# Designed miniproteins, single chains, part 40

Each design is a single chain, and the fold is of that chain. pLDDT is the mean over its residues in the fold that is shown.

## One batch from the design tools (miniprotein)

Design m1455
Fold by ESMFold2-Fast:
Structure m1455 (fold): chain A 96 residues (1-96)
Amino acid sequence: EKIGLPEELKKMLELIANKDYKSFLELAKKVMKAESVEEAIEKLHEIIALEGIAEVYERLGEEKKAELVRELIEEIKERLLSKEELEKRLAEIAEV
C-alpha cells in the first residue's frame, strides 16, 4: 500500500489552501458524497486523522490493523461517524 496521504486528499487540501471552496466541494461530492462545505470539512478531518493512524500501524508492522483503519476511512466517505462510533471502532481495531 502507498505510504502518505492519497492524491485525492492532497488535492482537497490544496484547494482549501488556495481558498477554492467551489472546486473543493465539487471534488468532495465525488470522493466522499458531501452535501455541503461544512460536511466535507468534517469528513476530511476524520479521514486525515485516520490516515495518520493507518500510517502509524503500517510503520509498527501492524498491517491488518492499518487495513481495518483504511476500511473505516471508506465507511466515513459514505457517511459521517459520530465521535462515539469512531472511538468504539478504533478501540475494536486496536484489539485485533
Scores: mean pLDDT 81

Design m1456
Fold by ESMFold2-Fast:
Structure m1456 (fold): chain A 89 residues (1-89)
Amino acid sequence: GLLEIKVFGSDGSVTEVRVPVDASGEELAEATGASVETAARLLEAVRAHPDKTLAAASGNLINNMSEEEALELAKRLPEGEKVLLAKRV
C-alpha cells in the first residue's frame, strides 16, 4: 500500500508525496523535509490507524487537523520545519 502525504512548509508551500506504507522514518523525512521524529511518529500512528487521516508536526501527533489549520500552523514553525497530513491510498 501507499501513503499520500501533504507537506506544509513555513513559506506557505504545499506539496504532495507518496511513500510505501512500510517506509522508514528516515525515508519519509528525506521525502518531505520533515524531522525524523515527526516522520516516525506519523508512520507509527498510520500503521496503528490505517483508516484515518493523521497529522504530525514538531514530533507530535495532531487530531482533527484541516488543511487550512495545517497551513496556518506551518507558517508559525521555524524555517525548515513541516506539517504532515497522511492518508492511505
Scores: mean pLDDT 81

Design m1457
Fold by ESMFold2-Fast:
Parts: structure tokens; sequence; C-alpha cells
Structure m1457 (fold): chain A 64 residues (1-64)
């Protein structure tokens, strides 16, 4: 849901690890599509903070 995305983004923006929250959502039965949207939102925060970059060859997010 949008609320779950907002919570994960808030954790990442605060410098906290959102992984435990995302794992909980997975265990609670959240769809792969919704989990992907949450991961993409977290990756966007790290890209904005300069902690990650996009590999031009693969299009994948690489953490610095």
Amino acid sequence: SMEDIEKAVELARKGEDPTPYVVRLYLEGMSEEDLKRIREAIDEVYLEQGKAEIDPETGKVIYK
C-alpha cells in the first residue's frame, strides 16, 4: 500500500535500515509487485542521497 511505501521511504531517509520492515511485509503476504514498488522507492531515496547509482550497462541500482 501507499502507507507501506511511505514508511519504508521514511526509514531510509532517516538513515535507518528499512530491510527489517520490508521482510515483515513479505512474511505478511504482500505481493511481489507491491514489494518491488517499495524496493524501487527505497532505491530512489538512496540515489537522491548519493549512496547509490544506476549502472548504464545493466540499468540496475548499485550501492556505493
Scores: mean pLDDT 79

Design m1458
Fold by ESMFold2-Fast:
Structure m1458 (fold): chain A 92 residues (1-92)
Amino acid sequence: GSSAVQGLIDAMEAALREGATVSVRVDGDTVTLTIKGAGKGSREAVRRAREAAERAGHTAELREEGDTVTLTVGGLSPEEVAAIALSAIGLQ
């Protein structure tokens, strides 16, 4: 299975458990996960997701700006993008 997909899902689940707001943006083969109100668990989860994505050969950029954490993962397959998007819908 895709470590990038699982990492992003884990980060979304951690954020929601902390009461944070999660949004996902899709742009071609790139997914951007934005967490507003990020706590310790979601921050640790997005850092692990970044490492997993980079290890899998994807591009991964993490920005931590005050209360907001943004993880952008690129080079995803259409199936990986779909899995992330469907998971984001199911968690709302």
Scores: mean pLDDT 85

Design m1459
Fold by ESMFold2-Fast:
Structure m1459 (fold): chain A 57 residues (1-57)
Amino acid sequence: MRARAVRDFTAPGPDHLSLRVGDEVEVLRVVNGGLVLARSLKTGETGLVPREFLEEI
């Protein structure tokens, strides 16, 4: 599933993915109700992102 960041997210740790508004990601997996594992289409890096920071496109 492709999604776009709706707000800036600064990763609190190395297992998380930092995003800027408008960054597109591929959602690889839902980890729990609040977190997904995503891959940045800009950098190719993977990490955890809160679901509320993303919208499906």
Scores: mean pLDDT 82

Design m1460
Fold by ESMFold2-Fast:
Structure m1460 (fold): chain A 57 residues (1-57)
Amino acid sequence: MSEEEKKKLKEEEEKLLKELEKEYGDRIRSISALPREEMLKELKKEDEEAAERLEKI
């Protein structure tokens, strides 16, 4: 994966997490601090659709 693609994916990930933080507050903030694998696992418990979106990024 190129540096440009990595940057784009990171921005999409951060954007999604910011939107979820607005909806769920501190719970999502805690999840976003986890490594990607753990983050996806915890996010699936809160919002499966959002976790699927993040996984596609």
Scores: mean pLDDT 74

Design m1461
Fold by ESMFold2-Fast:
Structure m1461 (fold): chain A 59 residues (1-59)
Amino acid sequence: SMAEIEALIREAAEVSAELKALPEDDPELVKRFRELLNRLAARVGADAFALVAEEMKKL
């Protein structure tokens, strides 16, 4: 859903800002950021597929 995608983007932005504020990379925050990006990619991929499927029904 868009709300979940927006929540993931917001959380990823917060973790990114925290990482940028640190003088050295925190491995746990880097792992968390990658997990959020993977979840976001999975959601965007599913939504993109749903949009393509809807358009193909009109052909």
Scores: mean pLDDT 71

Design m1462
Fold by ESMFold2-Fast:
Structure m1462 (fold): chain A 69 residues (1-69)
Amino acid sequence: SMLDRGVEAAREQAKRLGVELTDKDIREASELLLNGASPEEVADYLVKRSGLPRSDALAIARAMAQALA
């Protein structure tokens, strides 16, 4: 499913960056993108939820958006 593609992209990018995200936060981020949220809006969500640096959150959000395109 598209949701699974977003989740996989987020997990791979988080692994590359050495950060950990919950499955719930990744799933919600993917759903936000599928509902038309920008990568920047999703990055802000991940910063609030997980305390990630915004640059890391944005890289994850962009990787998810690309996988869902």
Scores: mean pLDDT 84

Design m1463
Fold by ESMFold2-Fast:
Structure m1463 (fold): chain A 66 residues (1-66)
Amino acid sequence: EERERRIFELEVEAALYYIKAAISKVDAQRALKRGDLEKAQESIKEANEYKTKADELDAEVARLRA
């Protein structure tokens, strides 16, 4: 079923963006621990961007399942 395959592909892509967001959040925490506030802010922004992409993909999956 083509719809099921598309949903699976979108779920995988969303999962990868959530992982990227988590990595960027860890980078931000590491930067904060060493006092690098500028790098921490950059990593937080990156994490938020990846989360937004993942949320968009989750919304597409929800639409396809409706």
Scores: mean pLDDT 87

Design m1464
Fold by ESMFold2-Fast:
Structure m1464 (fold): chain A 56 residues (1-56)
Amino acid sequence: DEELEKEKEEAKKNPEEAAKEYAEAAKAGDEEKLKKGREIGAFSKEVAILFQKYLN
């Protein structure tokens, strides 16, 4: 879907913001949001590293 492709593109342009958003989702227990992010490929190496930092 174009919406999912847009979300992936935004994660590439702003990996820090994407990582913060996914970290907040993880803290809130929004597992569906995290699963969707992984499925569309938003979790690049950069986003994954920043995600771990923001989880702490």
Scores: mean pLDDT 75

Design m1465
Fold by ESMFold2-Fast:
Structure m1465 (fold): chain A 60 residues (1-60)
Amino acid sequence: GGVDRMIEALEKILELDPKNGTARLALDKLRAGDVAGAQGIIDSNGGLGGMVRDEVQRLR
């Protein structure tokens, strides 16, 4: 599902940049079931939002 793809995308982003606190926070929100909170974090950070979109497209 879409949530599982977002989790996988964020995990891959963190493999490339383990110090990306915004990606870590978004991933923690998704794992806690707070999809709306995670989406807000991703949408407020255009760079992270672009990276998540690209990874989700790769997982299609």
Scores: mean pLDDT 79

Design m1466
Fold by ESMFold2-Fast:
Structure m1466 (fold): chain A 62 residues (1-62)
Amino acid sequence: MELVERAVERLYPHFGRSLLSLDLESFTTLLRTFVPEAAEALEDPEQARRLYEAVREAIERL
């Protein structure tokens, strides 16, 4: 997912693995700030949860 790559690219250099300790609510707040193009997906709870899980999984693979 292109949004996953953008989230990792923009958030990981600033926060590193501390991103793995964030709950969905805190993560959503950071994504709205750093990845504003994700705003539409974040309005759907199911899409927000999938994006959260996918970004966490991508960071864990690093």
Scores: mean pLDDT 80

Design m1467
Fold by ESMFold2-Fast:
Structure m1467 (fold): chain A 119 residues (1-119)
Amino acid sequence: MVDELMRLMAEIRRLSAELAAEADLARRAALKRRIADLQGRLYRLLVELYERLKAGEITPEELEEELIRAAERLGVMTPEQARLLAEAIVRSAEVGHAMANAIVAGMSAAELREALAAE
């Protein structure tokens, strides 16, 4: 689960960068459709993680540890970014889906820090 979540986030970020550099309208439309599909898949995985957190099947600490290990194995983010992502996921489970949308939109580490600091 966490490996797939991280791969989806990395792919969304890569395709979003490609979209920002793409001038051809047909290619932009194809990239937007691919990004939307991956965002839908990511959202479903986040909902599954929220249900597991609510059920006590995984603790916030275990989620953080799994995300850090996955980040190191996949090389897609730093351990600090993985920790901020874990905090954002846990907060999303407690507060509601607004932060899940921000994660799906491919927030940077700086944007995640700002979102976590906002009370």
Scores: mean pLDDT 75

Design m1468
Fold by ESMFold2-Fast:
Structure m1468 (fold): chain A 68 residues (1-68)
Amino acid sequence: MKLSEEEFREEVELALALAEWGILKSFGASPEEQIEELEKRKKRAEEKGAKRTVEWLEEKIKEIKEKM
């Protein structure tokens, strides 16, 4: 098994997004602060063409908004 360059890029972007969200939660960021940071990350992921990461971030933003 191997990852293509595009697949590797997607995995890296997703891993970074997961890590950033985990850190925000660990430091007690408010739901509003979490959404703001996830939206900033989503824009960066869109610029890099990390489609899977963008979709994951959109779902997380939606989930947080629903729980507010």
Scores: mean pLDDT 76

Design m1469
Fold by ESMFold2-Fast:
Structure m1469 (fold): chain A 91 residues (1-91)
Amino acid sequence: GAEAAAEAAARAEEQAALAEGAEREVLRLVAEALRAAAEGKLEEARRLLEEAARLAAEAEAEREGLSEEERERIEEEAKRHLLALLERLAA
């Protein structure tokens, strides 16, 4: 429930503080989404996680020189995993 989401948010914030560049931005968005989830703001949490997935996919595609189709595939996979995490923590 909310407590698990709050703990996950704190861990994500800690990881963001140790990260740099795009990884830091992704982790900050995930932490913000998990805090929103802990407050019962599930629509806001979903929106922030979708943005995190997009940013993560863009950073990975740029780093590895991937096509737009591969970037979209990575984004959809990241989005699916993050939304599944949100559902698990909201239970």
Scores: mean pLDDT 85

Design m1471
Fold by ESMFold2-Fast:
Structure m1471 (fold): chain A 73 residues (1-73)
Amino acid sequence: MEEEKEATVAELRRIADRLLSQVTSPEVKAEIRREADAGIERIRAATDPVEQSNILVATALRLVGLVEEERLL
């Protein structure tokens, strides 16, 4: 159970790191880190593996949105 949760957290961290490499703005990088950290906390608080996966997907989509927003700036 905890191993699956840690795997989900590690996956979100990996996604965040990849997206951070695509961003040049310090402000957008800081926001990506904040959203990723919030997502990790939510995954850790969730007891259901399906909920943990849903939080991962939702957080990843939000992070992608931040990268897209920087491209439009």
Scores: mean pLDDT 82

Design m1472
Fold by ESMFold2-Fast:
Structure m1472 (fold): chain A 67 residues (1-67)
Amino acid sequence: SLKEEAQKLIEEAKELQKDPRAKDYADRAIKYAQKSIELLDQGRIDEAQKYLEAAKKYLEKAKEILK
């Protein structure tokens, strides 16, 4: 489910947040994923998907910076 994806993304981003090179992107990924969960709880699925997509993009940027 989208909520499980967002929760998993937050856990992954929290690990990346520990590296100062990735921290800014990891912080953004967490914020967008948390907003996605909030929107899902409100039944705002289309907006939740957009925030989750943004969270995924920031997570990928955080991972890319560490390569």
Scores: mean pLDDT 87

Design m1473
Fold by ESMFold2-Fast:
Structure m1473 (fold): chain A 89 residues (1-89)
Amino acid sequence: AEEHYQQGLELFEQGKLEEALEAFEKAIELDPNYAKAWYNLGLVLEKMGKLEEAVEAYLKAIELDPNFLEAQYNLALLLEKLGKKPPDW
């Protein structure tokens, strides 16, 4: 899981969004409770313009780690961008 997560981070930094997506999906397949992988999956999806899917990924990260402040913050910003009500934390 960690190896695929790190690969995903490197690919994301290089702007290889589709490859980064696959790497984070592999990390999640190996460890479905990997909150950081769900969060970074959300970041990649947001960069790809898949905004609704990014919301779902951020929500999963928060479900797994309720104190994941970066996921909460990015979810709130994304929901505002979509014209939706932010979650009540």
Scores: mean pLDDT 81

Design m1474
Fold by ESMFold2-Fast:
Structure m1474 (fold): chain A 57 residues (1-57)
Amino acid sequence: IPSVDELVEGIREDAKEYPQMEAYLLENAARAYFNAGDLEKAREYYRRSEEARREQE
């Protein structure tokens, strides 16, 4: 699905410029997977975003 591919590519670029936003960007990826119907990946990325936010901050 094009929206997921485009969002993931944009997230990679943003993460390169804003490493402190990595957790937020991972959450965006989780949301994209959720909208695409991939609930397992959505949950995995959401968990990773929470961990990253806690450790990065």
Scores: mean pLDDT 70

Design m1475
Fold by ESMFold2-Fast:
Structure m1475 (fold): chain A 72 residues (1-72)
Amino acid sequence: SMDEEAERLIKEAERLLELARQAKAKGMDESDVRAVVEQAIELARKAAELGKDNPELVRRAEELVREGEELK
């Protein structure tokens, strides 16, 4: 289902943001961290579109986009 796919993308975006936070804390190159963050934001935006009829999925996906933008 589209909701199942949206949940999968949300989990992947969460994983990538966690990796980006760890990489940033370890002093990895800013451009490499930014690339991971941008990938996570893209997945979260796709999840919001796929889960459009599910307010909880949309809200979670939009929260991940916001978290990613703050990490840039």
Scores: mean pLDDT 87

Design m1476
Fold by ESMFold2-Fast:
Structure m1476 (fold): chain A 66 residues (1-66)
Amino acid sequence: MKPNPLEVEGTLLLMAGTVAEKAGDYKEAAEYYRKAAEVYAKDPELAEQAKELEKLAEEAEKKARE
């Protein structure tokens, strides 16, 4: 399989976001999820994943404002 540079970069950002979220740092998690969504959105084949990451970022931002 051909490695997709945007998928690799986005996945690393997503992983950083999940680590931050598990640590309770929702603000940092939201920032990583947004960056991952922006990277995925550059590839039309990853558009659905980008939308999912935008939802995760919004949820994390809500928790960060509590």
Scores: mean pLDDT 81

Design m1477
Fold by ESMFold2-Fast:
Structure m1477 (fold): chain A 66 residues (1-66)
Amino acid sequence: MKAEIEELEREIERLEEEIERLKRELEEARRRGASREEILELEIELGVKELELAVLKLVLRKLKEK
């Protein structure tokens, strides 16, 4: 169980890094006046990654409560 928890924590960290990258890209796109379509695509990608992160955090919490 501990090994599974550590693996999941690494995956969560990787997703958090990806989410921060996407947030920076979205901010940069907004600052430079990117098209609404480009901004929407970044927002969708960010939302998908945030949902994935939320699911992994729920799994991690359940594993730690056992």
Scores: mean pLDDT 82

Design m1478
Fold by ESMFold2-Fast:
Structure m1478 (fold): chain A 84 residues (1-84)
Amino acid sequence: SPIELVKKAIELVKEMKEATDPFERDVLRALIDMLLAVIEKAYPELKEEIQEARDRVHQALDAGNYEEAIKALEELRKKIEEKL
């Protein structure tokens, strides 16, 4: 489900926060992007919500703000739950 994919993305952000290796963080970031892209492709009705969340996650991760990235994904999860 799209909710389970967003939950996995949240787990990956938490792993990025704990990661000490920059390469590991880059791999985890790519996996987060992949999960969001899978949701956008499978559920085109969620495209706007996914794009907004992706932009917020990218901005937060670029700033090293993992808490804001988690918040953006939690808000996305709630929006998906309300629409389905």
Scores: mean pLDDT 87

Design m1479
Fold by ESMFold2-Fast:
Structure m1479 (fold): chain A 85 residues (1-85)
Amino acid sequence: MAARERADALVDETKATIRDQAARIAAASSPEEGAKIRAMADGSIRQLDEARPDFQKDPQAAEEAAKQLTAGLEALRAAAEARAA
């Protein structure tokens, strides 16, 4: 796959992961905290779209960034769900 297509796929997958994890974290949180989490998710998605051309030039950096972001979101979701239980 071309570097551009790979970077676009990674950004789109990461955006989907952010939306899904933010929704799950918000559901496990208070309404006030949930609103803050959704706002942060929207900001992160915007930043990813802005960085898309840079990721297309460096697919390895894009892959590393996506892995770090996904791991962080998974940890936050697990912590929020544990508090809700």
Scores: mean pLDDT 77

Design m1480
Fold by ESMFold2-Fast:
Structure m1480 (fold): chain A 58 residues (1-58)
Amino acid sequence: MLSEEELEEIAREVVRLAEEKGRVSTEEIAKLIRKKGYEVTEEILEKIERRAVGMLAR
């Protein structure tokens, strides 16, 4: 399972991509998870998306 620190790192990469491109797809998030050597699950996707949305809403 991804640690809180790893979830935050991936969420920051998602935010960076969103700022650069104006949007990020679920497939791009899945690619980041796989890059870190983890299996893509619905739970992990939801956790990362929630964190990224929280960061963007600030």
Scores: mean pLDDT 76

Design m1482
Fold by ESMFold2-Fast:
Structure m1482 (fold): chain A 111 residues (1-111)
Amino acid sequence: MLTPAELARLAARAYVLEKKGVPAEEIHRWLNEEARRVAGVDLSGLPPELIRETLSSGFVGLAEAAGFYAARGDPEAKEALDAMINTLKEFGDEEGLKEARAAYERGRAAA
């Protein structure tokens, strides 16, 4: 099973790759390879567009959820945010960093 930090890393990377115009098929191939390597999960039977939309479109919601649960004392939620931020920094996506931080702060305030 994917940990929250592993899921957050995959979501952040899918978000960045989609924003850069990488084809859904290539994003899906990469996600399937990483999911198998990290958690033994095989995504090859799922449509590429479904995986892309679920992870990249869920990016902001995942960051907001991380803020909410971190404010309530969940240690895995902080690790999920850190994984997301580190992934965005790796790709130099300043806009993604701003969006992730804003979503996290909204979640924290709602807790």
Scores: mean pLDDT 75

Design m1483
Fold by ESMFold2-Fast:
Structure m1483 (fold): chain A 74 residues (1-74)
Amino acid sequence: MEARELVLKAVAADIMAVAAEIEGREEAAELFRRASRLYLEAAEALEKGDREKAEELRREGERLAREGMRLLDA
């Protein structure tokens, strides 16, 4: 995984957060905003050479993004 990929995931999550807010899905929006923040932290960790921390942060971001999607589908 490279930092650019994580930054793109963060941007995608942020777009989903805005979309969720527009639809009044506040809980989903919060989850996507947290996911975006975690992806940016993962990108920073990867840039600093901490691949293990980057992977942990990426997985947590993916978990929150998936939870946000689950709420939108309900």
Scores: mean pLDDT 86

Design m1484
Fold by ESMFold2-Fast:
Structure m1484 (fold): chain A 87 residues (1-87)
Amino acid sequence: MPSLAELLAAAEARARALGASEEELDKFVGIMLGTLHELQRLGASREEMAAVVEALVARWEETGFDFAAVEAFARAQLLRLQARREA
């Protein structure tokens, strides 16, 4: 199974191939790391974190690298996990 770092590296390589700038990549990495930090704080498993990484990458590609959409999606993923922990 690829590591979270390998999944992120593959996503960055794909984004560069599609024309993303280094600034756009840095912003995406920032959103990803912030989201993973909050997931870890909420007690997310490695499998849950990997699923969120894959979902965020897919959302970023689907929206043509729309960071506002990715940030909204990341927030929704965090809220879903928080609700699951509270249930």
Scores: mean pLDDT 74

Design m1485
Fold by ESMFold2-Fast:
Order: structure tokens, then sequence, then C-alpha cells
Structure m1485 (fold): chain A 97 residues (1-97)
């Protein structure tokens, strides 16, 4: 049902928030590149899973925007632009609710 899909989106949003908080901490602490890449990969996986759920709900435009934000997040992290990464994460959470 749509209610079950929305519940799954909320769970993914919470996992994304936690993973992103760990990613920001790793960036601020100059953690090893391997650790940063692992956390980024987890965040992007969650974005992909949320986009798939949005497509199941018929929200194709929101799903495509979410995937575009994932690409922008990866670029911000590669550039070590924490402020931009935080802005992208907020927009990501707005799409997932």
Amino acid sequence: SEEELRERLRELAEQFRRTFEELVRALRENAPEEEIQTLLSRALTLVGEAAALLREMGEDERAEELLRLGVELARAVQNRDIEKAEEIAEKTLELIE
C-alpha cells in the first residue's frame, strides 16, 4: 500500500540522516579517504533505495531529482565542501519526507 511505502521512505530518511551525520563528522575530522568513501557509498545507496520507492509510488520526477541530488552530494564530498553537502542533504530529506 501507499502507506507502507511512505513508512519505508521514513525509515530510509532516518538511516540517511544518521549516515550523513557520520559522513560530516568524518569530513570534519579528516578521516581516511576509505572511511569517507564507505560512508558516501552508504548514503548514495540509501538515496537509490528511496528513489526506487518513489517510482513505485508513481513519483518519477521526485525520484529523478533525488538521484540528481545524489550526484551533487558525491561532488560536494569529493570537493570537501561540507556546507554544500549539508544543503544537498536537506533537499534530499525534503523529497523523502
Scores: mean pLDDT 89

Design m1486
Fold by ESMFold2-Fast:
Structure m1486 (fold): chain A 68 residues (1-68)
Amino acid sequence: MMLSPAELFERAVSILEKARKGELSIEEIEEEIKFLEEQYNDPRLSPEMKELIQSWIETLRKLLEEMK
């Protein structure tokens, strides 16, 4: 299923809220990155959605590096 901007935003908010509470795990970040990479490979995605997904993947990768 193609990822919507609203779904991407809600997922991002959920992760950021968990990070703020100190409840975010390495496993959750890795699972979200994997999900987003699978969505990024959908040829039906608009260029704008691909840019948003790529930006969020980069943010999650930075968070993952900080937790290592």
Scores: mean pLDDT 79

Design m1487
Fold by ESMFold2-Fast:
Structure m1487 (fold): chain A 61 residues (1-61)
Amino acid sequence: MLSKEELKEKLGKEMEDTLRRLSKTASAEEIDQAFDLAAEASRLLEEGRFEEAKKLVEELK
């Protein structure tokens, strides 16, 4: 299993890659929604709720 720090880095990178992709094709409204989901996922990561954070990151895709 990945450490807490490694898992946070992995999910953070996945969020960054997804937001970067959306910025090329999505509307401003869709980008705002993606940022809201990313903020929620970051909160879950801080709380140690990694499985829930991962699900939100996957929803961004």
Scores: mean pLDDT 75

Design m1488
Fold by ESMFold2-Fast:
Order: C-alpha cells, then sequence, then structure tokens
Structure m1488 (fold): chain A 80 residues (1-80)
C-alpha cells in the first residue's frame, strides 16, 4: 500500500540518523499498530526523533525529505 511505502521511506531516512536499535524498535512498533490512530502516534514519534537527529547532525537534506514524507503520510492517514 502507499502508506506502507511511505512508512518504509521514512524508516530509510531514520536509518541514516538513528541507531540501528532505535530503527528496529520503531519498525516493531509500526508493525504492531492495529489502528490508524496507533500508526499515526508511532509515525509522529518517529518523525520527532528524525527531526531531532537531522538537526543535531546538520542533515538539512534528510530533514526536508522527512518533512515531505511525513506530510504525505499524514494526508494518506486522514483518507484511511
Amino acid sequence: SEIDELVERLLAVAGEVLSPEEVAAFRERLAAARTTEELKAVVDELYAAIRRETRAQGREDLLREAEELYGKLYEKLKEA
């Protein structure tokens, strides 16, 4: 699905700035989400973590990519 594709792309950005352990934990939580509301909550936390680390590491390129992916994912979650 388009939501699954956007989630995987956001996790790929996370993999550039978060530890492998943190990425694995987010992947598990995303897989465990059973409702749109639960999925959105985990996505919000993932995006916050990416935003923090991209700023800390000076990765403006990844911050912009994450912002675009988060916006697209949020719009798709509203349609679900």
Scores: mean pLDDT 87

Design m1489
Fold by ESMFold2-Fast:
Structure m1489 (fold): chain A 55 residues (1-55)
Amino acid sequence: GIDDKIEELKRKIEELKKKMREDMRNAPTAAQRTATAIIYTGEILDIEREIERLK
């Protein structure tokens, strides 16, 4: 149901946060760390918007 899909999307957000931390840690420059944060933050926001639409 919708609640199960919301829980899957929440898990995806947590996986993206983990990937963001890992990729930022491995980025060789401050500019690349900032770019990585922007990209992952955008993806997380898209998923959060999908969750809000499902409510």
Scores: mean pLDDT 85

Design m1490
Fold by ESMFold2-Fast:
Structure m1490 (fold): chain A 60 residues (1-60)
Amino acid sequence: EPPPLDPEELLRRAEAARAAGDYATAASWYRLLLDVFGDTLSPEERAAIEARLREAEARA
């Protein structure tokens, strides 16, 4: 199946992976969200997701 290309669904999947301790998978979902929707996110939303990505990468 194609990955969900909805920013809320991508964020939900990233959060689920993070909650499961799968930081590598969480980082992949955060990267996809920023890559596909970075230009449509508010500066605050983008900064929050970038911070989540950095945390996930540091713990992967």
Scores: mean pLDDT 79

Design m1491
Fold by ESMFold2-Fast:
Structure m1491 (fold): chain A 57 residues (1-57)
Amino acid sequence: SAAEKGLAEAEKLLAEGDAAGALSAAGMTRQVAEEQGDEELAKRAEEIIREALERLR
């Protein structure tokens, strides 16, 4: 799904050191997952958001 692809992209950006890109991708992915009722995918996106924010501090 688009949300699963967005999660994979966010994980890749975070691994490459693009915390800002990861934050953007994970934020969009979380919203799509929440709209689809995929609570586990939304939770995984929230973890990436949290990690990206820590790296931007």
Scores: mean pLDDT 83

